# Designs tried in a protein design run: designed miniproteins, single chains. Part 14

Each design is a single chain, and the fold is of that chain. pLDDT is the mean over its residues in the fold that is shown.

## One batch from the design tools (miniprotein)

Design m492
Fold by ESMFold2-Fast:
Structure m492 (fold): chain A 80 residues (1-80)
Amino acid sequence: SAEEDAAQLRILEILFQGEEENVPAEVTKERVMEVVKTLDIESALRVLDRVEAVLAAHAAAFPRALAVVEEVRAKVRAEA
């Protein structure tokens, strides 16, 4: 959906900015959580799976981002 596509792009932007600007992981997680909170749980999990796939293909550019996505996904699943 357009909402899921927009959320995916926004999360990738947040993660990329976190790597570039050396933002603390906790701050990056909070910013990602604000995006996923705009979606229902099912949509949030789909978007996080898509983000993870992009990060896995580009792991060298996003060394901290996979851990952030995993922690956000765990928190979303706890809310399910």
Scores: mean pLDDT 82

Design m493
Fold by ESMFold2-Fast:
Structure m493 (fold): chain A 58 residues (1-58)
Amino acid sequence: SMREEIIRRLQEEYGLSREEAEAIVDVAEGLRKALGLPESFLRPLAEMFAYAEVTYRQ
């Protein structure tokens, strides 16, 4: 599924655990639905949150 592909990519590209990747995808999906954005926005939103998490979490 699209969700599982995004989770795997976040783990592989950003070094996130499965739990961290799932949490990020869930946040991205919540925001996408709240803003009425199409499913195609799930991946870029999830990747933006993952980038923020690994870059700015100090």
Scores: mean pLDDT 85

Design m494
Fold by ESMFold2-Fast:
Structure m494 (fold): chain A 61 residues (1-61)
Amino acid sequence: KDQRQTQIAQLSKDALDRIQNAKSQEEKEQAKQELVQGLVSLGVSPEAAERAAQSVLDTAQ
C-alpha cells in the first residue's frame, strides 16, 4: 500500500478536526495553511494541496 496516501488521509482528518474545533476564523485559516504545507511536504503540488485543503475547509463548515 502507498504510505503517502495514508499520510495524506491522516493530515486531512487532523485538519478537519482542527477546523471543526476552531473558535475563530484565524484558527480555521491556520489549520488550512498547515494542511497545505503538510501536503506539499509529502510531494503534492501546491495547486493540488490548495484544492484539497479548500475541500476539507468546505466540508468542515
Scores: mean pLDDT 79

Design m495
Fold by ESMFold2-Fast:
Structure m495 (fold): chain A 60 residues (1-60)
Amino acid sequence: MAEDLLKKAEEALKEGNFEEARRYASQAMQVLHDQGDAADVELLNKAAEIYLEAKRKLEA
């Protein structure tokens, strides 16, 4: 589930859909947070990177 959201966030970022990329990355982080100790740290880091990149593009 989080992997699917992360893939959508990556695709949106690549296509220049920064608002959608931020939204999907945020949703992926929420799913990973719900997993607690079972959360994949690499996926969480990747989602955070996409979120921050999309946010920067929206604020520029």
Scores: mean pLDDT 79

Design m496
Fold by ESMFold2-Fast:
Formats: structure tokens, sequence, C-alpha cells
Structure m496 (fold): chain A 65 residues (1-65)
């Protein structure tokens, strides 16, 4: 894959992870089970991106921020 395309997809993942991190935080306020469920969905959705592991790590970083 072209480097420019990879950078663009990484940026899109970053935006997606920011929005999804907010969903997980909201779910965590209600219950831990809901938060875990949303995390699992986020991981599954990230399979559509080029680097699912990078996306998952980025989501963790945002949640820990």
Amino acid sequence: MEASKREELEREMEEFNKEYAEKIKEAAKESLEKAEYERALAAAYQEKFVDPKAGEEQLKAILES
C-alpha cells in the first residue's frame, strides 16, 4: 500500500477512535460490562482498517488520557 494512503487511513482511524473512546467512557459510567462490550465492538470494527492493532493501541491511549 502507498505510504500516503496509509497515513490517510491512520488519520481516519484516529478520528474514529476519539469518537468511540467517548462512547466507551459513557458506557463505563453505567456499567463495566457495557464498557467491555463497546470495546469489543470497536476492536471488531477496526478490522476494516489497515492496522487493527495500531488502532486498538491508539484507542487505549485516548482512554488513558
Scores: mean pLDDT 72

Design m497
Fold by ESMFold2-Fast:
Structure m497 (fold): chain A 66 residues (1-66)
Amino acid sequence: HMEEAVEELRARLDALKAAAQDGARYSNAPPGTIEVEIRAPGVEARARLTVGDGSVSAEYEIRELP
């Protein structure tokens, strides 16, 4: 279950990043930062997505909870 929860969170973060990349690629989106926090049983994930002139960078932090 823990591995499945981590994969689910990672998939959601990847989908968000892909959507942001698509937007930046076609519209040259203005610079901005989006922070996302997702929680599942026994795991917590944070992502910071930074969008600038045709590029997207993402920082992921995933940790196990008791």
Scores: mean pLDDT 62

Design m498
Fold by ESMFold2-Fast:
Structure m498 (fold): chain A 87 residues (1-87)
Amino acid sequence: MPLSPREELEYKILRVLAEAGERGATAREIAERLGVSQSTVNRVLDELEEEGLVERRRDADGTTVYRLTPAGRRALEVLERSRRQAE
Protein backbone atom coordinates (compact mmCIF):
# COMPACT_ATOMS: atom_id res chain seq x y z
CA MET A 1 0.00 0.00 0.00
CA PRO A 2 1.33 3.48 -0.81
CA LEU A 3 2.07 5.71 2.20
CA SER A 4 -0.10 8.73 2.99
CA PRO A 5 1.62 12.15 2.53
CA ARG A 6 2.21 12.33 6.31
CA GLU A 7 3.61 8.77 6.47
CA GLU A 8 5.79 9.46 3.39
CA LEU A 9 7.23 12.55 5.11
CA GLU A 10 7.78 10.58 8.35
CA TYR A 11 9.57 7.86 6.34
CA LYS A 12 11.80 10.42 4.58
CA ILE A 13 12.69 12.14 7.87
CA LEU A 14 13.52 8.80 9.52
CA ARG A 15 15.73 7.90 6.53
CA VAL A 16 17.60 11.25 6.70
CA LEU A 17 18.22 10.66 10.42
CA ALA A 18 19.37 7.06 9.74
CA GLU A 19 21.86 8.40 7.15
CA ALA A 20 23.05 11.10 9.62
CA GLY A 21 23.63 8.37 12.23
CA GLU A 22 25.29 9.35 15.52
CA ARG A 23 25.86 13.01 14.52
CA GLY A 24 22.13 13.59 14.02
CA ALA A 25 20.57 16.35 11.93
CA THR A 26 18.92 19.72 12.57
CA ALA A 27 15.33 20.47 11.50
CA ARG A 28 16.84 23.00 9.06
CA GLU A 29 19.10 20.37 7.42
CA ILE A 30 16.17 17.94 7.12
CA ALA A 31 13.96 20.67 5.59
CA GLU A 32 16.67 21.59 3.05
CA ARG A 33 17.30 17.94 2.09
CA LEU A 34 13.59 17.16 1.64
CA GLY A 35 12.53 20.47 0.06
CA VAL A 36 9.83 21.15 2.69
CA SER A 37 9.34 24.02 5.11
CA GLN A 38 11.19 23.93 8.44
CA SER A 39 7.85 24.47 10.24
CA THR A 40 6.45 21.30 8.59
CA VAL A 41 9.58 19.33 9.57
CA ASN A 42 9.40 20.67 13.16
CA ARG A 43 5.76 19.53 13.46
CA VAL A 44 6.58 16.00 12.23
CA LEU A 45 9.72 15.82 14.42
CA ASP A 46 7.62 16.80 17.47
CA GLU A 47 5.17 13.98 16.62
CA LEU A 48 8.02 11.48 16.13
CA GLU A 49 9.60 12.56 19.46
CA GLU A 50 6.22 12.07 21.22
CA GLU A 51 6.06 8.57 19.64
CA GLY A 52 9.61 7.86 20.94
CA LEU A 53 10.99 7.37 17.40
CA VAL A 54 13.43 10.32 17.53
CA GLU A 55 15.31 12.00 20.35
CA ARG A 56 16.12 15.69 20.64
CA ARG A 57 19.58 16.75 21.79
CA ARG A 58 21.45 20.01 22.22
CA ASP A 59 25.02 20.12 20.98
CA ALA A 60 27.84 22.09 22.66
CA ASP A 61 26.74 25.28 20.83
CA GLY A 62 23.11 24.94 22.00
CA THR A 63 21.93 23.81 18.54
CA THR A 64 19.04 21.32 18.60
CA VAL A 65 19.80 18.08 16.71
CA TYR A 66 17.63 15.00 16.25
CA ARG A 67 18.63 11.33 16.19
CA LEU A 68 16.84 8.01 15.70
CA THR A 69 16.02 5.95 18.78
CA PRO A 70 16.16 2.13 18.60
CA ALA A 71 12.35 2.26 18.25
CA GLY A 72 12.76 4.74 15.36
CA ARG A 73 15.10 2.34 13.55
CA ARG A 74 12.53 -0.48 13.95
CA ALA A 75 9.73 1.80 12.70
CA LEU A 76 11.84 2.65 9.62
CA GLU A 77 12.30 -1.10 8.91
CA VAL A 78 8.50 -1.60 9.13
CA LEU A 79 7.87 1.35 6.78
CA GLU A 80 10.48 0.02 4.30
CA ARG A 81 8.79 -3.41 4.39
CA SER A 82 5.41 -1.74 3.71
CA ARG A 83 6.91 0.01 0.67
CA ARG A 84 8.28 -3.33 -0.63
CA GLN A 85 4.78 -4.86 -0.35
CA ALA A 86 3.51 -1.98 -2.56
CA GLU A 87 5.86 -3.18 -5.33
Scores: mean pLDDT 78

Design m499
Fold by ESMFold2-Fast:
Structure m499 (fold): chain A 86 residues (1-86)
Amino acid sequence: KKIEELKKKIKENPNDAQAYYDLGNAYFKEGKFNEAIKWYEKAIELAPDDKELVAEAYFNLSFLYRLKGDLEKADEYYRKGVAALK
């Protein structure tokens, strides 16, 4: 299971922002939107200066909130993703 593999990787290296982003993607793929949101937020927290990672996480958060019907948060996160690439 990809989630179990990623959790093991995070246990070995708890500051691996990419692993938290990948964990967010794995939960997103399973339709576990609240878990995906938590792990994307953790990835951004650990690597706020990684423009590519931060932008990708914000775009995925935007899409997740759109799927949840929270259009205001979806638009907010989309704008943050665009801003991260500047």
Scores: mean pLDDT 88

Design m501
Fold by ESMFold2-Fast:
Structure m501 (fold): chain A 73 residues (1-73)
Amino acid sequence: MDKEELELEVAISLALMVAGIAKIEGNEEMAKLVLEIVKEMEKLGDAEKAKELTKQAIKAVNANDLEALRKLA
């Protein structure tokens, strides 16, 4: 696996884990928004952009900032 491909998959996996945690905690809208960000990561196919999107998504989730998540999706 290419290093960039591995980094992309790791970033996507982390974002999916964040979405899963939000869903288990009952935050359905937050989970949905993080999943939309994951779709954008997959569409872009860029490891550096995916890492930044994952970082921003984690920050927004920790802040309970749905508007920040909507801007990323």
Scores: mean pLDDT 83

Design m502
Fold by ESMFold2-Fast:
Structure m502 (fold): chain A 60 residues (1-60)
Amino acid sequence: MKGLYRAVKDVESSAPFMLSFKKGDLIEVLRELSSDLVLGRNLATGEVGVVGKSVLERIE
């Protein structure tokens, strides 16, 4: 799953390890953590955190 993805919906998380983002934000997937979770970087904010795979669509 490493690559560039787009967020399909807004996610706001209060957990310090989880990534928050807006629908349409570009998320660079750095590595896969589990069947449901990846480590990603929000290119709009520069923040790095855990993202659910279900909220991402692949661009490339």
Scores: mean pLDDT 80

Design m503
Fold by ESMFold2-Fast:
Structure m503 (fold): chain A 62 residues (1-62)
Amino acid sequence: GEEELREELIELAKREAVRKVLEKLPNPDSIEVEEVDEYTIKAVGTQGDKVVEVEVKIPPLP
């Protein structure tokens, strides 16, 4: 149903956000993933003094 599709989109967005962090910061000390709102996933990676923040937008359901 629509809720199941939403959950799949959220999981895809989380994976994409982590992938983008890893592209900028290949061996991070930590990655934190947060659902900022219904349409936005944020991932924050840290490596020593370096911090990388990535946001991925979830498309609205039709």
Scores: mean pLDDT 79

Design m504
Fold by ESMFold2-Fast:
Structure m504 (fold): chain A 70 residues (1-70)
Amino acid sequence: SDKEEAIKKAQEIRDEIIEKVEAGELTAEDLREAAKRLREIAEASTDEDVKAILESAVEILEEKAKELEK
């Protein structure tokens, strides 16, 4: 179903973000820009499960950006 496909895609996006964050190749500015763009996508989502997954990825990006600056 479209919902299952959307959830799977959101999970794949989250997993890719975790991988990039763990690789340590992104600057704090890159992480904040990515978080901003992903937040806009999450806010535009009409599916609560998809929105929650994308919002969790935004939090991962923002947390890592804060760690790199402190």
Scores: mean pLDDT 81

Design m505
Fold by ESMFold2-Fast:
Structure m505 (fold): chain A 120 residues (1-120)
Amino acid sequence: MVEIVESGGGTFAEGSSVTLSSKVSGFDFSKALVSWYRQKPGELLEFVASISGDGKKVLYSPEVEGRFTISVDHSKKTAYLNMTNLKLEDTATYYTMAFGLVDGVPVLAFGEGTQLTVVA
């Protein structure tokens, strides 16, 4: 069974740093694609960053490139989104999407999300 558990949300000061984590279980992690998406208040769901479970393939949205870093810990089956120099506009619910194989079958799954609020 595929399970995605996000953590690290909460309320943070503008200009601070935070790391969100997502534990992704139930599939071949090294061959999976793990992506972060966010939904800002009143806006559509937007792509933030993606990483392969082996850490070799990484992609960033131009909006966050240079400010955010995505990484994986294969032993923990966890993806991290390290966010630096937080802005009020980073206030959003952050979701993990995982795409991978479960018993040889392609599965796409989303976590329930973690809320991040940035305050002045």
Scores: mean pLDDT 87

Design m506
Fold by ESMFold2-Fast:
Structure m506 (fold): chain A 73 residues (1-73)
Amino acid sequence: MASLEELLKVGEEFARELGVEKGTFNELAEAIYNYLQGKSTPGDLNDAANRLVTEGKVTWDQVQEMYQRLVKK
């Protein structure tokens, strides 16, 4: 199973590709990790993503890409 550290590393690599701050996707990666661990619902994950998008920290396209990278869709 992927660890939280592995998911955070994927987020850091994506941030580097986009030329944004290293920690930009850390909160999103943690939210996806909790969802994959069965600790949160799809609604909880969507609420976390919506909050980050509303705060201007990430875009919905970036949320989709991160989810695909972490779940290997």
Scores: mean pLDDT 80

Design m507
Fold by ESMFold2-Fast:
Structure m507 (fold): chain A 95 residues (1-95)
Amino acid sequence: SSAAQLEAQRQQSLEELDRLIEKLKRRIEEYEKRYKETGSEEDKKAKEVMEKLLALTEQARAALEAGDLASARRYVSEAVGVALRSIGDEIDREL
């Protein structure tokens, strides 16, 4: 049934978001530990970016769980924007 297919897709998306949330939390811990050791502004900035990505991913998950697909899509789009800006900043620092 179409309803069962939509529910299966929603559950799969929630599981994917849960896996991403756990990866982001792990990355935040890594950057936090490194910043405490080095005092590096790059590590501090990386942590701030990961914290923004985590907040947006958690908001997307909550919206998806509530069935608010429009808000879920908006939060995912905002998270993609944060990630793309972070990649640009990293490229600029390496050049």
Scores: mean pLDDT 85

Design m508
Fold by ESMFold2-Fast:
Structure m508 (fold): chain A 56 residues (1-56)
Amino acid sequence: MAAEREEGAKTVAELKAAGEEVTLPIAVDAPEEVKEEARELAKELGLTLVEGPAAS
């Protein structure tokens, strides 16, 4: 988890430096716990959280 976050943060920072916008999609029917984790991750990485269709 921590290593994945560090690698993701580097990629996001690189894309933002290039002028790209990075979004974090989350299923509208995801459990509250998953939504809270996604909000924290979006805040940590500076991503825009967007609700999408229900996950399969």
Scores: mean pLDDT 67

Design m509
Fold by ESMFold2-Fast:
Structure m509 (fold): chain A 55 residues (1-55)
Amino acid sequence: ELEDLVLEASKDPELTQELVRAIREIQAKLGKPANDPEAREEIVRRMRELLERKR
């Protein structure tokens, strides 16, 4: 779930920085805030991709 992904990403400073960048890019691309359902789905997808790259 989103909360578990956020917790896992927060353990790594590099992942945290990438997540912040991804949120900004998604907001700019969609023109919607991070709490919008479409933006939230994109954020979750990005977080999973970032966590997978750590493996």
Scores: mean pLDDT 72

Design m510
Fold by ESMFold2-Fast:
Structure m510 (fold): chain A 85 residues (1-85)
Amino acid sequence: SSLKEKLEELLEEIDRLIAEIRKRVAANDTGGALTTLNELGTLLYRASQLAKELSKTDPEYAKEAQKRLQAAWQEAQALAKEIRA
């Protein structure tokens, strides 16, 4: 479905932003890391809403997507703590 395709695209973007934040942190670019972290938060929220909507029509895929999102949320929280230390 188009919703499933949109969610996969968002999950790929989320993984890319996490990698970008890590690179910025390694480069001591705190400002850039914080800006990208805020963008990541917006995508995580949007992806979470799409996963909830998909749970009504494709519960197995939604469950798997929710696991990926939970892992990404935990990573984002760890990165936020590291950046703000």
Scores: mean pLDDT 88

Design m511
Fold by ESMFold2-Fast:
Structure m511 (fold): chain A 81 residues (1-81)
Amino acid sequence: EAMDLPELSPETEELVRRADELARQAGEAAQAGDYDTAIEKLEEAIRLLREAAELDPSAREALDRAIELVEGHKEKIAALK
């Protein structure tokens, strides 16, 4: 799992948790055929993951992998529009 991170600051953990929730909601929106909402939520998730990587550089590698995964998911959903 991309969440295999060292102990993070509470702020970094909250950003990662929020990004995970947004990615989950994006998946639900995509399943419902609401691709615009799915893409918007994935873009916000990517933004939060980038912010988390800036707050905790020790987690940068794992967070960069998570960002790549979310960006790939966004591209696949965009192709369905």
Scores: mean pLDDT 80

Design m512
Fold by ESMFold2-Fast:
Structure m512 (fold): chain A 71 residues (1-71)
Amino acid sequence: GMEKLFEELDKELPRIVATMLAVIYKREAERRGEEFDKEKARKEIVDLLTKHLGVSREEAEKIADEVIESL
C-alpha cells in the first residue's frame, strides 16, 4: 500500500534533498559565472540534513560526499 511507499521515501528523502540542493547550488554558480564551491555546498547540505531531517552527522557527511562527487 501507500504506507510502504512512504516508508521507502522516508529512507531515501535525505539523499533526494541533498541531490536537489547540490544541483541548485551548482546551477546558481553557473548562472553567476562562478566556480561551484563544493565545500560550502557540502557544509550546507550536512547542516540541513542534521538540523531538519534528523540525520546523523556521519550519515549526512557520507550522503553529501556521494552527491557532490556525482556532480
Scores: mean pLDDT 81

Design m513
Fold by ESMFold2-Fast:
Structure m513 (fold): chain A 92 residues (1-92)
Amino acid sequence: SDLEKGKQYFKEGKYDEAIKYYQRAIEKDPNNAEAYLNLGIVYEKLGKFDEAIKWYEKALEIDPNYVDARTALGYVYLKKGKIEEALKYLNL
């Protein structure tokens, strides 16, 4: 699947290819919260924290109980020095 190809490219450090395949996975299934989480992780690896936040928020919008997305969102806010925002996601 496109999601699995994205994960493979991510493991290989091919982040641009990983993004491409995660975007294809989202086009086929817009409610695939895991694809949005993985897209956020790639952007975080690239230091693109604002893009990572957008995709983590989308994953959490699709699955409000998605602990991995909530945790990732909290930690990326900490990396940006946004402590107040981070606490909204880490205080469960």
Scores: mean pLDDT 89

Design m514
Fold by ESMFold2-Fast:
Structure m514 (fold): chain A 80 residues (1-80)
Amino acid sequence: DPAEEARRFLEELRNTSLTGMEALEKALEELVRAGLISEEEAKEILEAAKNGKNPEILERFREKRIELVERYADIVAAAA
């Protein structure tokens, strides 16, 4: 179940800091899958991380990560 896999990954994201470029790529893939960012936006965040530029893009990633966690928490609460 993709939604269950995404929820599990969000819990990992919430509990641990992303380390390494591969972990970042996986996180961006889950954000795109959840519909919170576009593939273009994910590409921009990845390029910003690789180049150490555009702190605003990295801040947007942090905000979208929080939004994704909150969105899934709200869905679970609404289903209860």
Scores: mean pLDDT 64

Design m515
Fold by ESMFold2-Fast:
Structure m515 (fold): chain A 90 residues (1-90)
Amino acid sequence: SKEKEILRELLLESIRFAQEYYYRLLEAHKKGPEAVEEVEREAEKRIEEEVKKVKEEYGEKYAEEYRKLMLAWLGIARGMFEVDLEAAKK
């Protein structure tokens, strides 16, 4: 159905964004805490921009679902980043 196709696309895009965020955090960590803060700030900005686009195209229901998916997957990516830093002990 069209609804299933939209939700699938939103899910895949949220996972892709979280993967990009994770790798950006790893690279930013090598440059210092200000670079990590920049990645986090840009991620927050991108969430708002992407959610606004989904709201304009598909409406509030899909925008809210997309926000939840993005926040959930970013939370997982952030958690993995923190575990990797603890394991490295650098």
Scores: mean pLDDT 85

Design m516
Fold by ESMFold2-Fast:
Structure m516 (fold): chain A 70 residues (1-70)
Amino acid sequence: SLDELKKKLNEKIFELAEETMRHILAYLEYQATGDPEARAEMERHTARMNELVAEEKKLLDEINQAKAAA
């Protein structure tokens, strides 16, 4: 249903916000210390953020299709 798609989109938005915050924290640590572990953490969070953005785009397309069909 449209409501279920909207719920899934909201869940992905919150997940993206959490990953973005973790990325910022890792970025600040890397800038302060040069720690390769902090850099690796940034790269992991960037990869997850990219996945979440793709999932959000797919959900938005599904919502738009559902609205057009209704």
Scores: mean pLDDT 86

Design m517
Fold by ESMFold2-Fast:
Structure m517 (fold): chain A 81 residues (1-81)
Amino acid sequence: KLEELLRRVEELIERARAAFEAGDAETAAELLREAAELAKEALRLLKERGELSEEEAEEAIERLEERTEGLIAKMKAAIAA
């Protein structure tokens, strides 16, 4: 269910932020990856509902994966500095 997935994504992002603020880069990274997996699930649901084409959904998923790993790298660099 789309609304439930988006709510869970928001919860995971808030938990990741708290972990990052505590200096726990590994926990923050795990939570962000979990949030990205749920967001990918939401994108697939939008495709199934006809709100996104298959190409649009796959492009959005690839972009989300790139952004997530980029954010994790930045967070790890910030904590290590």
Scores: mean pLDDT 82

Design m518
Fold by ESMFold2-Fast:
Structure m518 (fold): chain A 68 residues (1-68)
Amino acid sequence: ADELVKKAWEALEQGNYEEAIRYAKEALKVDPENAEAYGILSVAYDKLGKTDEAKELFRKAIELEKKK
């Protein structure tokens, strides 16, 4: 999971939002409660103009962080 999350962050920093979404989704297949992966999805969706979807993903990330 950590390796996929790292690749997702690298893609996000390079402006490759679709690539970042792919790696973050793969990380969630390995660990469905990975708060960091939801955070990356939120930022990538927001950058693609999917603001409402990004807000839901961000809420999920915060919820998962608070439960640990």
Scores: mean pLDDT 81

Design m519
Fold by ESMFold2-Fast:
Structure m519 (fold): chain A 87 residues (1-87)
Amino acid sequence: MKEIYKPTPELKALLAKVGVTKDTLTKDEIFHALDRLIRREGLYDPEDPSVADLRGTPLGKLLGRDKWDGRNWEELEKAIEKHVEKV
């Protein structure tokens, strides 16, 4: 089942950089918006586009992560859940 979440002000500010201004989002919408942000900032590894370097970025600071690994959704979900409220 799809659950709906309200991002914290800090996460909402990052999502707004890629045109996402909704007050509530699904996890899929949050992940897609963050993927777009990572692509926009050019953070993906050219040799492995599922992996991005978050070191020194506002997103990396917010999530407390140096690495974004699109193959490790469980760890990414845990990092994001700290910055969303279930509605």
Scores: mean pLDDT 78

Design m520
Fold by ESMFold2-Fast:
Formats: structure tokens, sequence, C-alpha cells
Structure m520 (fold): chain A 72 residues (1-72)
């Protein structure tokens, strides 16, 4: 289902956000940027699928993840 796929993509985006945060703490700006970009791409794709599925909860989570990545 689209909701299931969106949730899987969202989970992966959340993992990449964690890796970006850990890279920033370590002072590895190059790795932080790569993981930040991956988190954004996965969150954006999850949002598109959540919208198509009509899954408001996943939509909100994807938007929250995008906001968190933007604040890094």
Amino acid sequence: SLSKKAQELLKKGEEYLQQAEEALKAGDLEQAQKYRQLATRYAAEALKLAVKAGDEELEKRALELLAQVEQL
C-alpha cells in the first residue's frame, strides 16, 4: 500500500536525520550535508505518497521531519 511505503520511506528519512546530527556533533560537515540531503529526499517522497494515500498522520510526520532537517 502507499501508506506502508510512505511509512518505510519516513523511517529511513528519520534514520538519515539521526546520522546527519551525529556527523554534525563529530564535526564531519561533508557527511552531515550528505545525510541531510538524503533525509530531505526520503521525507519529501514519503510526503508525496502519504498525500496520495490520504494518510493525514503520515503527512504530518513527513512535514515535521522536513522542518527538523531544515533547522539543522
Scores: mean pLDDT 90

Design m521
Fold by ESMFold2-Fast:
Structure m521 (fold): chain A 73 residues (1-73)
Amino acid sequence: MLEALRDPEEALKVLTERVKADPTDSTALIGLGKVAAELGKYELAIKAYEKAAEVGDELEKKLAKENLEKIKK
């Protein structure tokens, strides 16, 4: 996962395109949140994680909530 996304700016573009194509792609939303947070784009990261917490499975919702808690501090 991290190895494939070594360029955070390129990863942001790819994940943004995936989310535009399918706004309920929880994997892309989690990835977008992580990359956006890494780039300091916290507003985008929060929105991505909040959407992932809405549409993801149990593990994805838990992961999204954990990341949201860290960012909102």
Scores: mean pLDDT 76

Design m522
Fold by ESMFold2-Fast:
Structure m522 (fold): chain A 90 residues (1-90)
Amino acid sequence: MEEIERLKREAEELERKARELRRQAILYGATSALYRMGAEVLKLAGGSEEEIKKYEELSEEYEKKARELEEKARELERKAEELRKKVEEL
């Protein structure tokens, strides 16, 4: 049945895209954590308020990007699950 093969391929494609987005989210989350640590180190070392703020803003930016990618990955995973269920019903 061509329909089963099509749904399986669509599910696999969504699963691959979701895995890619999750990998990128992990990297962005790690980058956010590094900038947060950098801001804390600068505070202890007597760094400028401007540098500290820049690191805090970068941390927030990457954290936001990581969350957006995680949300997109979850959306794709849900769509893949729906397609997998349709295959079981056929």
Scores: mean pLDDT 86

Design m523
Fold by ESMFold2-Fast:
Structure m523 (fold): chain A 61 residues (1-61)
Amino acid sequence: MTEEEINTLNKTELAYMLASHELGQPYSSTGMNPDVLGRAMRLLGNYSDEELRKKALEVFV
């Protein structure tokens, strides 16, 4: 992924992508895996937009 692509994502999309990556699951907009959803909700509760975006840049760029 490019930095520009990550900068267009909202906080929820960043959390879902990071959760999918952490669990070794493919990122998909259809069919939410309950484990991915749970991990994404924890990320949303524990990190700011800026922190999640930084994590995504470190992981996906």
Scores: mean pLDDT 75

Design m524
Fold by ESMFold2-Fast:
Order: C-alpha cells, then structure tokens, then sequence
Structure m524 (fold): chain A 77 residues (1-77)
C-alpha cells in the first residue's frame, strides 16, 4: 500500500541520514557543516518524494549521500 511505502521510505531516509552523519563526524567534518548537509539532503528527499514518490526519493537520497561522503573523504586527504 501507499502508506506502507511511505513508512518504509521515511525509515530508510532516517537511517541513511543517521549513518551519513556518523561517517562525516568520524572523518572530522565540523558539526555545523554536517548539519548543513543533513538539512540539504532532507530537502532533496522532500522534493523528490513530492515529484517522483517514496521509492525514487530513497534512491536519490542514497546516491546524493554517497556523493557527499565521497566529497568529504577527498577533502579529508
């Protein structure tokens, strides 16, 4: 059902953002910058969810989170 897809997407969003936050902090990214990334990704999820639905919103968020993490790792070098 749409409600089950919505609940699953919300749980996956929360998990992705929590994991990203922990990884960024462990790389030495400042808390203020981590908070900025999380806020931007929350907004991206919200927009994609509205336009393309819950499954695509999760897929897009996973891709964006991976890009943010890759960029942070390059800056940590």
Amino acid sequence: SMMEKKEKAKKEKDKILEELKKELLSLGVPQSKVDGYVKALEKLFEITYKEEGPEKAVETLKSAAKTVLTHAKLQAE
Scores: mean pLDDT 85

Design m525
Fold by ESMFold2-Fast:
Order: C-alpha cells, then structure tokens, then sequence
Structure m525 (fold): chain A 68 residues (1-68)
C-alpha cells in the first residue's frame, strides 16, 4: 500500500545514514501494514548484510524473492 511505501522510504533514508535499528523498525512497520511487501523484506536483507548477519540477510532475501 501507499502507507507501507512511506515506511519503506523512511527506512531507506535511515539505512543510508547507518541507522540500522531505526531502519529495521520502519521496515517492520511497513510489513505490519503489508505483510507481502517484498521491497521491505529485500531492504531488511540488505540492512542485516551490512550489519554482518549473513544468516538473517539470506532469510529475508529468500522471502523477498518468494514474493516478487
């Protein structure tokens, strides 16, 4: 939804600043509104990869690919 898109956009802004905890919260809010938002899952994967959590990153990328 357009409301979920606002949260994914805000999350991307925080992630670009290295504010990963804030970005994760915003992506989770997008998923609370639209549980099938593949962009939010992909962005969570990118954040976890940047944080060095390759296992969690792979899980989110797999979910994004399933929904895209």
Amino acid sequence: SSEADVYTMAGRIYAAQGKYDEAIKLYQQALDIDPNNWQAYRNLGLVYKAMGDDKKAAEYFAKADELA
Scores: mean pLDDT 87

Design m526
Fold by ESMFold2-Fast:
Structure m526 (fold): chain A 80 residues (1-80)
Amino acid sequence: EPVLIITSKNGKTVKLTKSMSPEEIKKKLKEIGIEVDEALAILIQNLLKNADKLSDEEIKEVEEELKKKLKVKSVEIVFE
């Protein structure tokens, strides 16, 4: 199952799963000090639901793009 692990610049981590709603994603990110709009939360949810369809190169590109948009230390997609 694909999961998204986000680490804030302050070293706080959150784990997001494809079962989470956009509202739950927003709440989880807010817990580590990251504010996202509904459009970005929906984008993250759709990414998690479709992560199995992405190549390794596409995964790296998405991780780097989200890292820039969220202004965080790291973004990792992990398959459990």
Scores: mean pLDDT 82

Design m527
Fold by ESMFold2-Fast:
Structure m527 (fold): chain A 57 residues (1-57)
Amino acid sequence: SKEEAGRALAQLARHPGLSDVAEKAARMLNEGKYDEALELAREALAQVPTVPPAPAP
């Protein structure tokens, strides 16, 4: 869905290493290719390693 794709795109934009993918996904979203944009964003986000936050004081 458009909303789901937009949300995933926003998450991509928060990762500096994924800005190029975010731009591609945004173009797909603008073309109405919501499922394709969502899949691209989801795949890119899945490649981001989950780093636990540093222990707080």
Scores: mean pLDDT 72

Design m528
Fold by ESMFold2-Fast:
Structure m528 (fold): chain A 64 residues (1-64)
Amino acid sequence: LSPEERVALKALGDVILDNNGVLTDEGAEKAIERAVSLAEKQGLDPEKARETARRIVEAAKADQ
């Protein structure tokens, strides 16, 4: 996994746990913004992190 993918998966997991295991549309946006924030703190490209997080979140939403 890329650093951006690891950050996105962590952010998604945190948000899903905060919503009792359910991924809402609001939670999806929060996961993306959280992933970008974490990526910036790690010195990663925030735009690449945002696109990676969107891809991962969309895939997770398709499973619900």
Scores: mean pLDDT 80

Design m529
Fold by ESMFold2-Fast:
Structure m529 (fold): chain A 63 residues (1-63)
Amino acid sequence: SQALHDLLERAIEELEKGDTSALDEVRARITAMVRASNPALKVTREDVERALEALRVWREAQA
């Protein structure tokens, strides 16, 4: 969704500045969405953190 995309962009930009304030909000939203679609899947905080870090690195390489 557009709202999730905008939130991810904001969180990546804040992480690049050393600000982690949006990280918890992004983790909570992604975790909730995954669990809503696949309630049998176990989603850990570590899984979400690794995914966000991968997205940050990917975005940095594309900038």
Scores: mean pLDDT 67

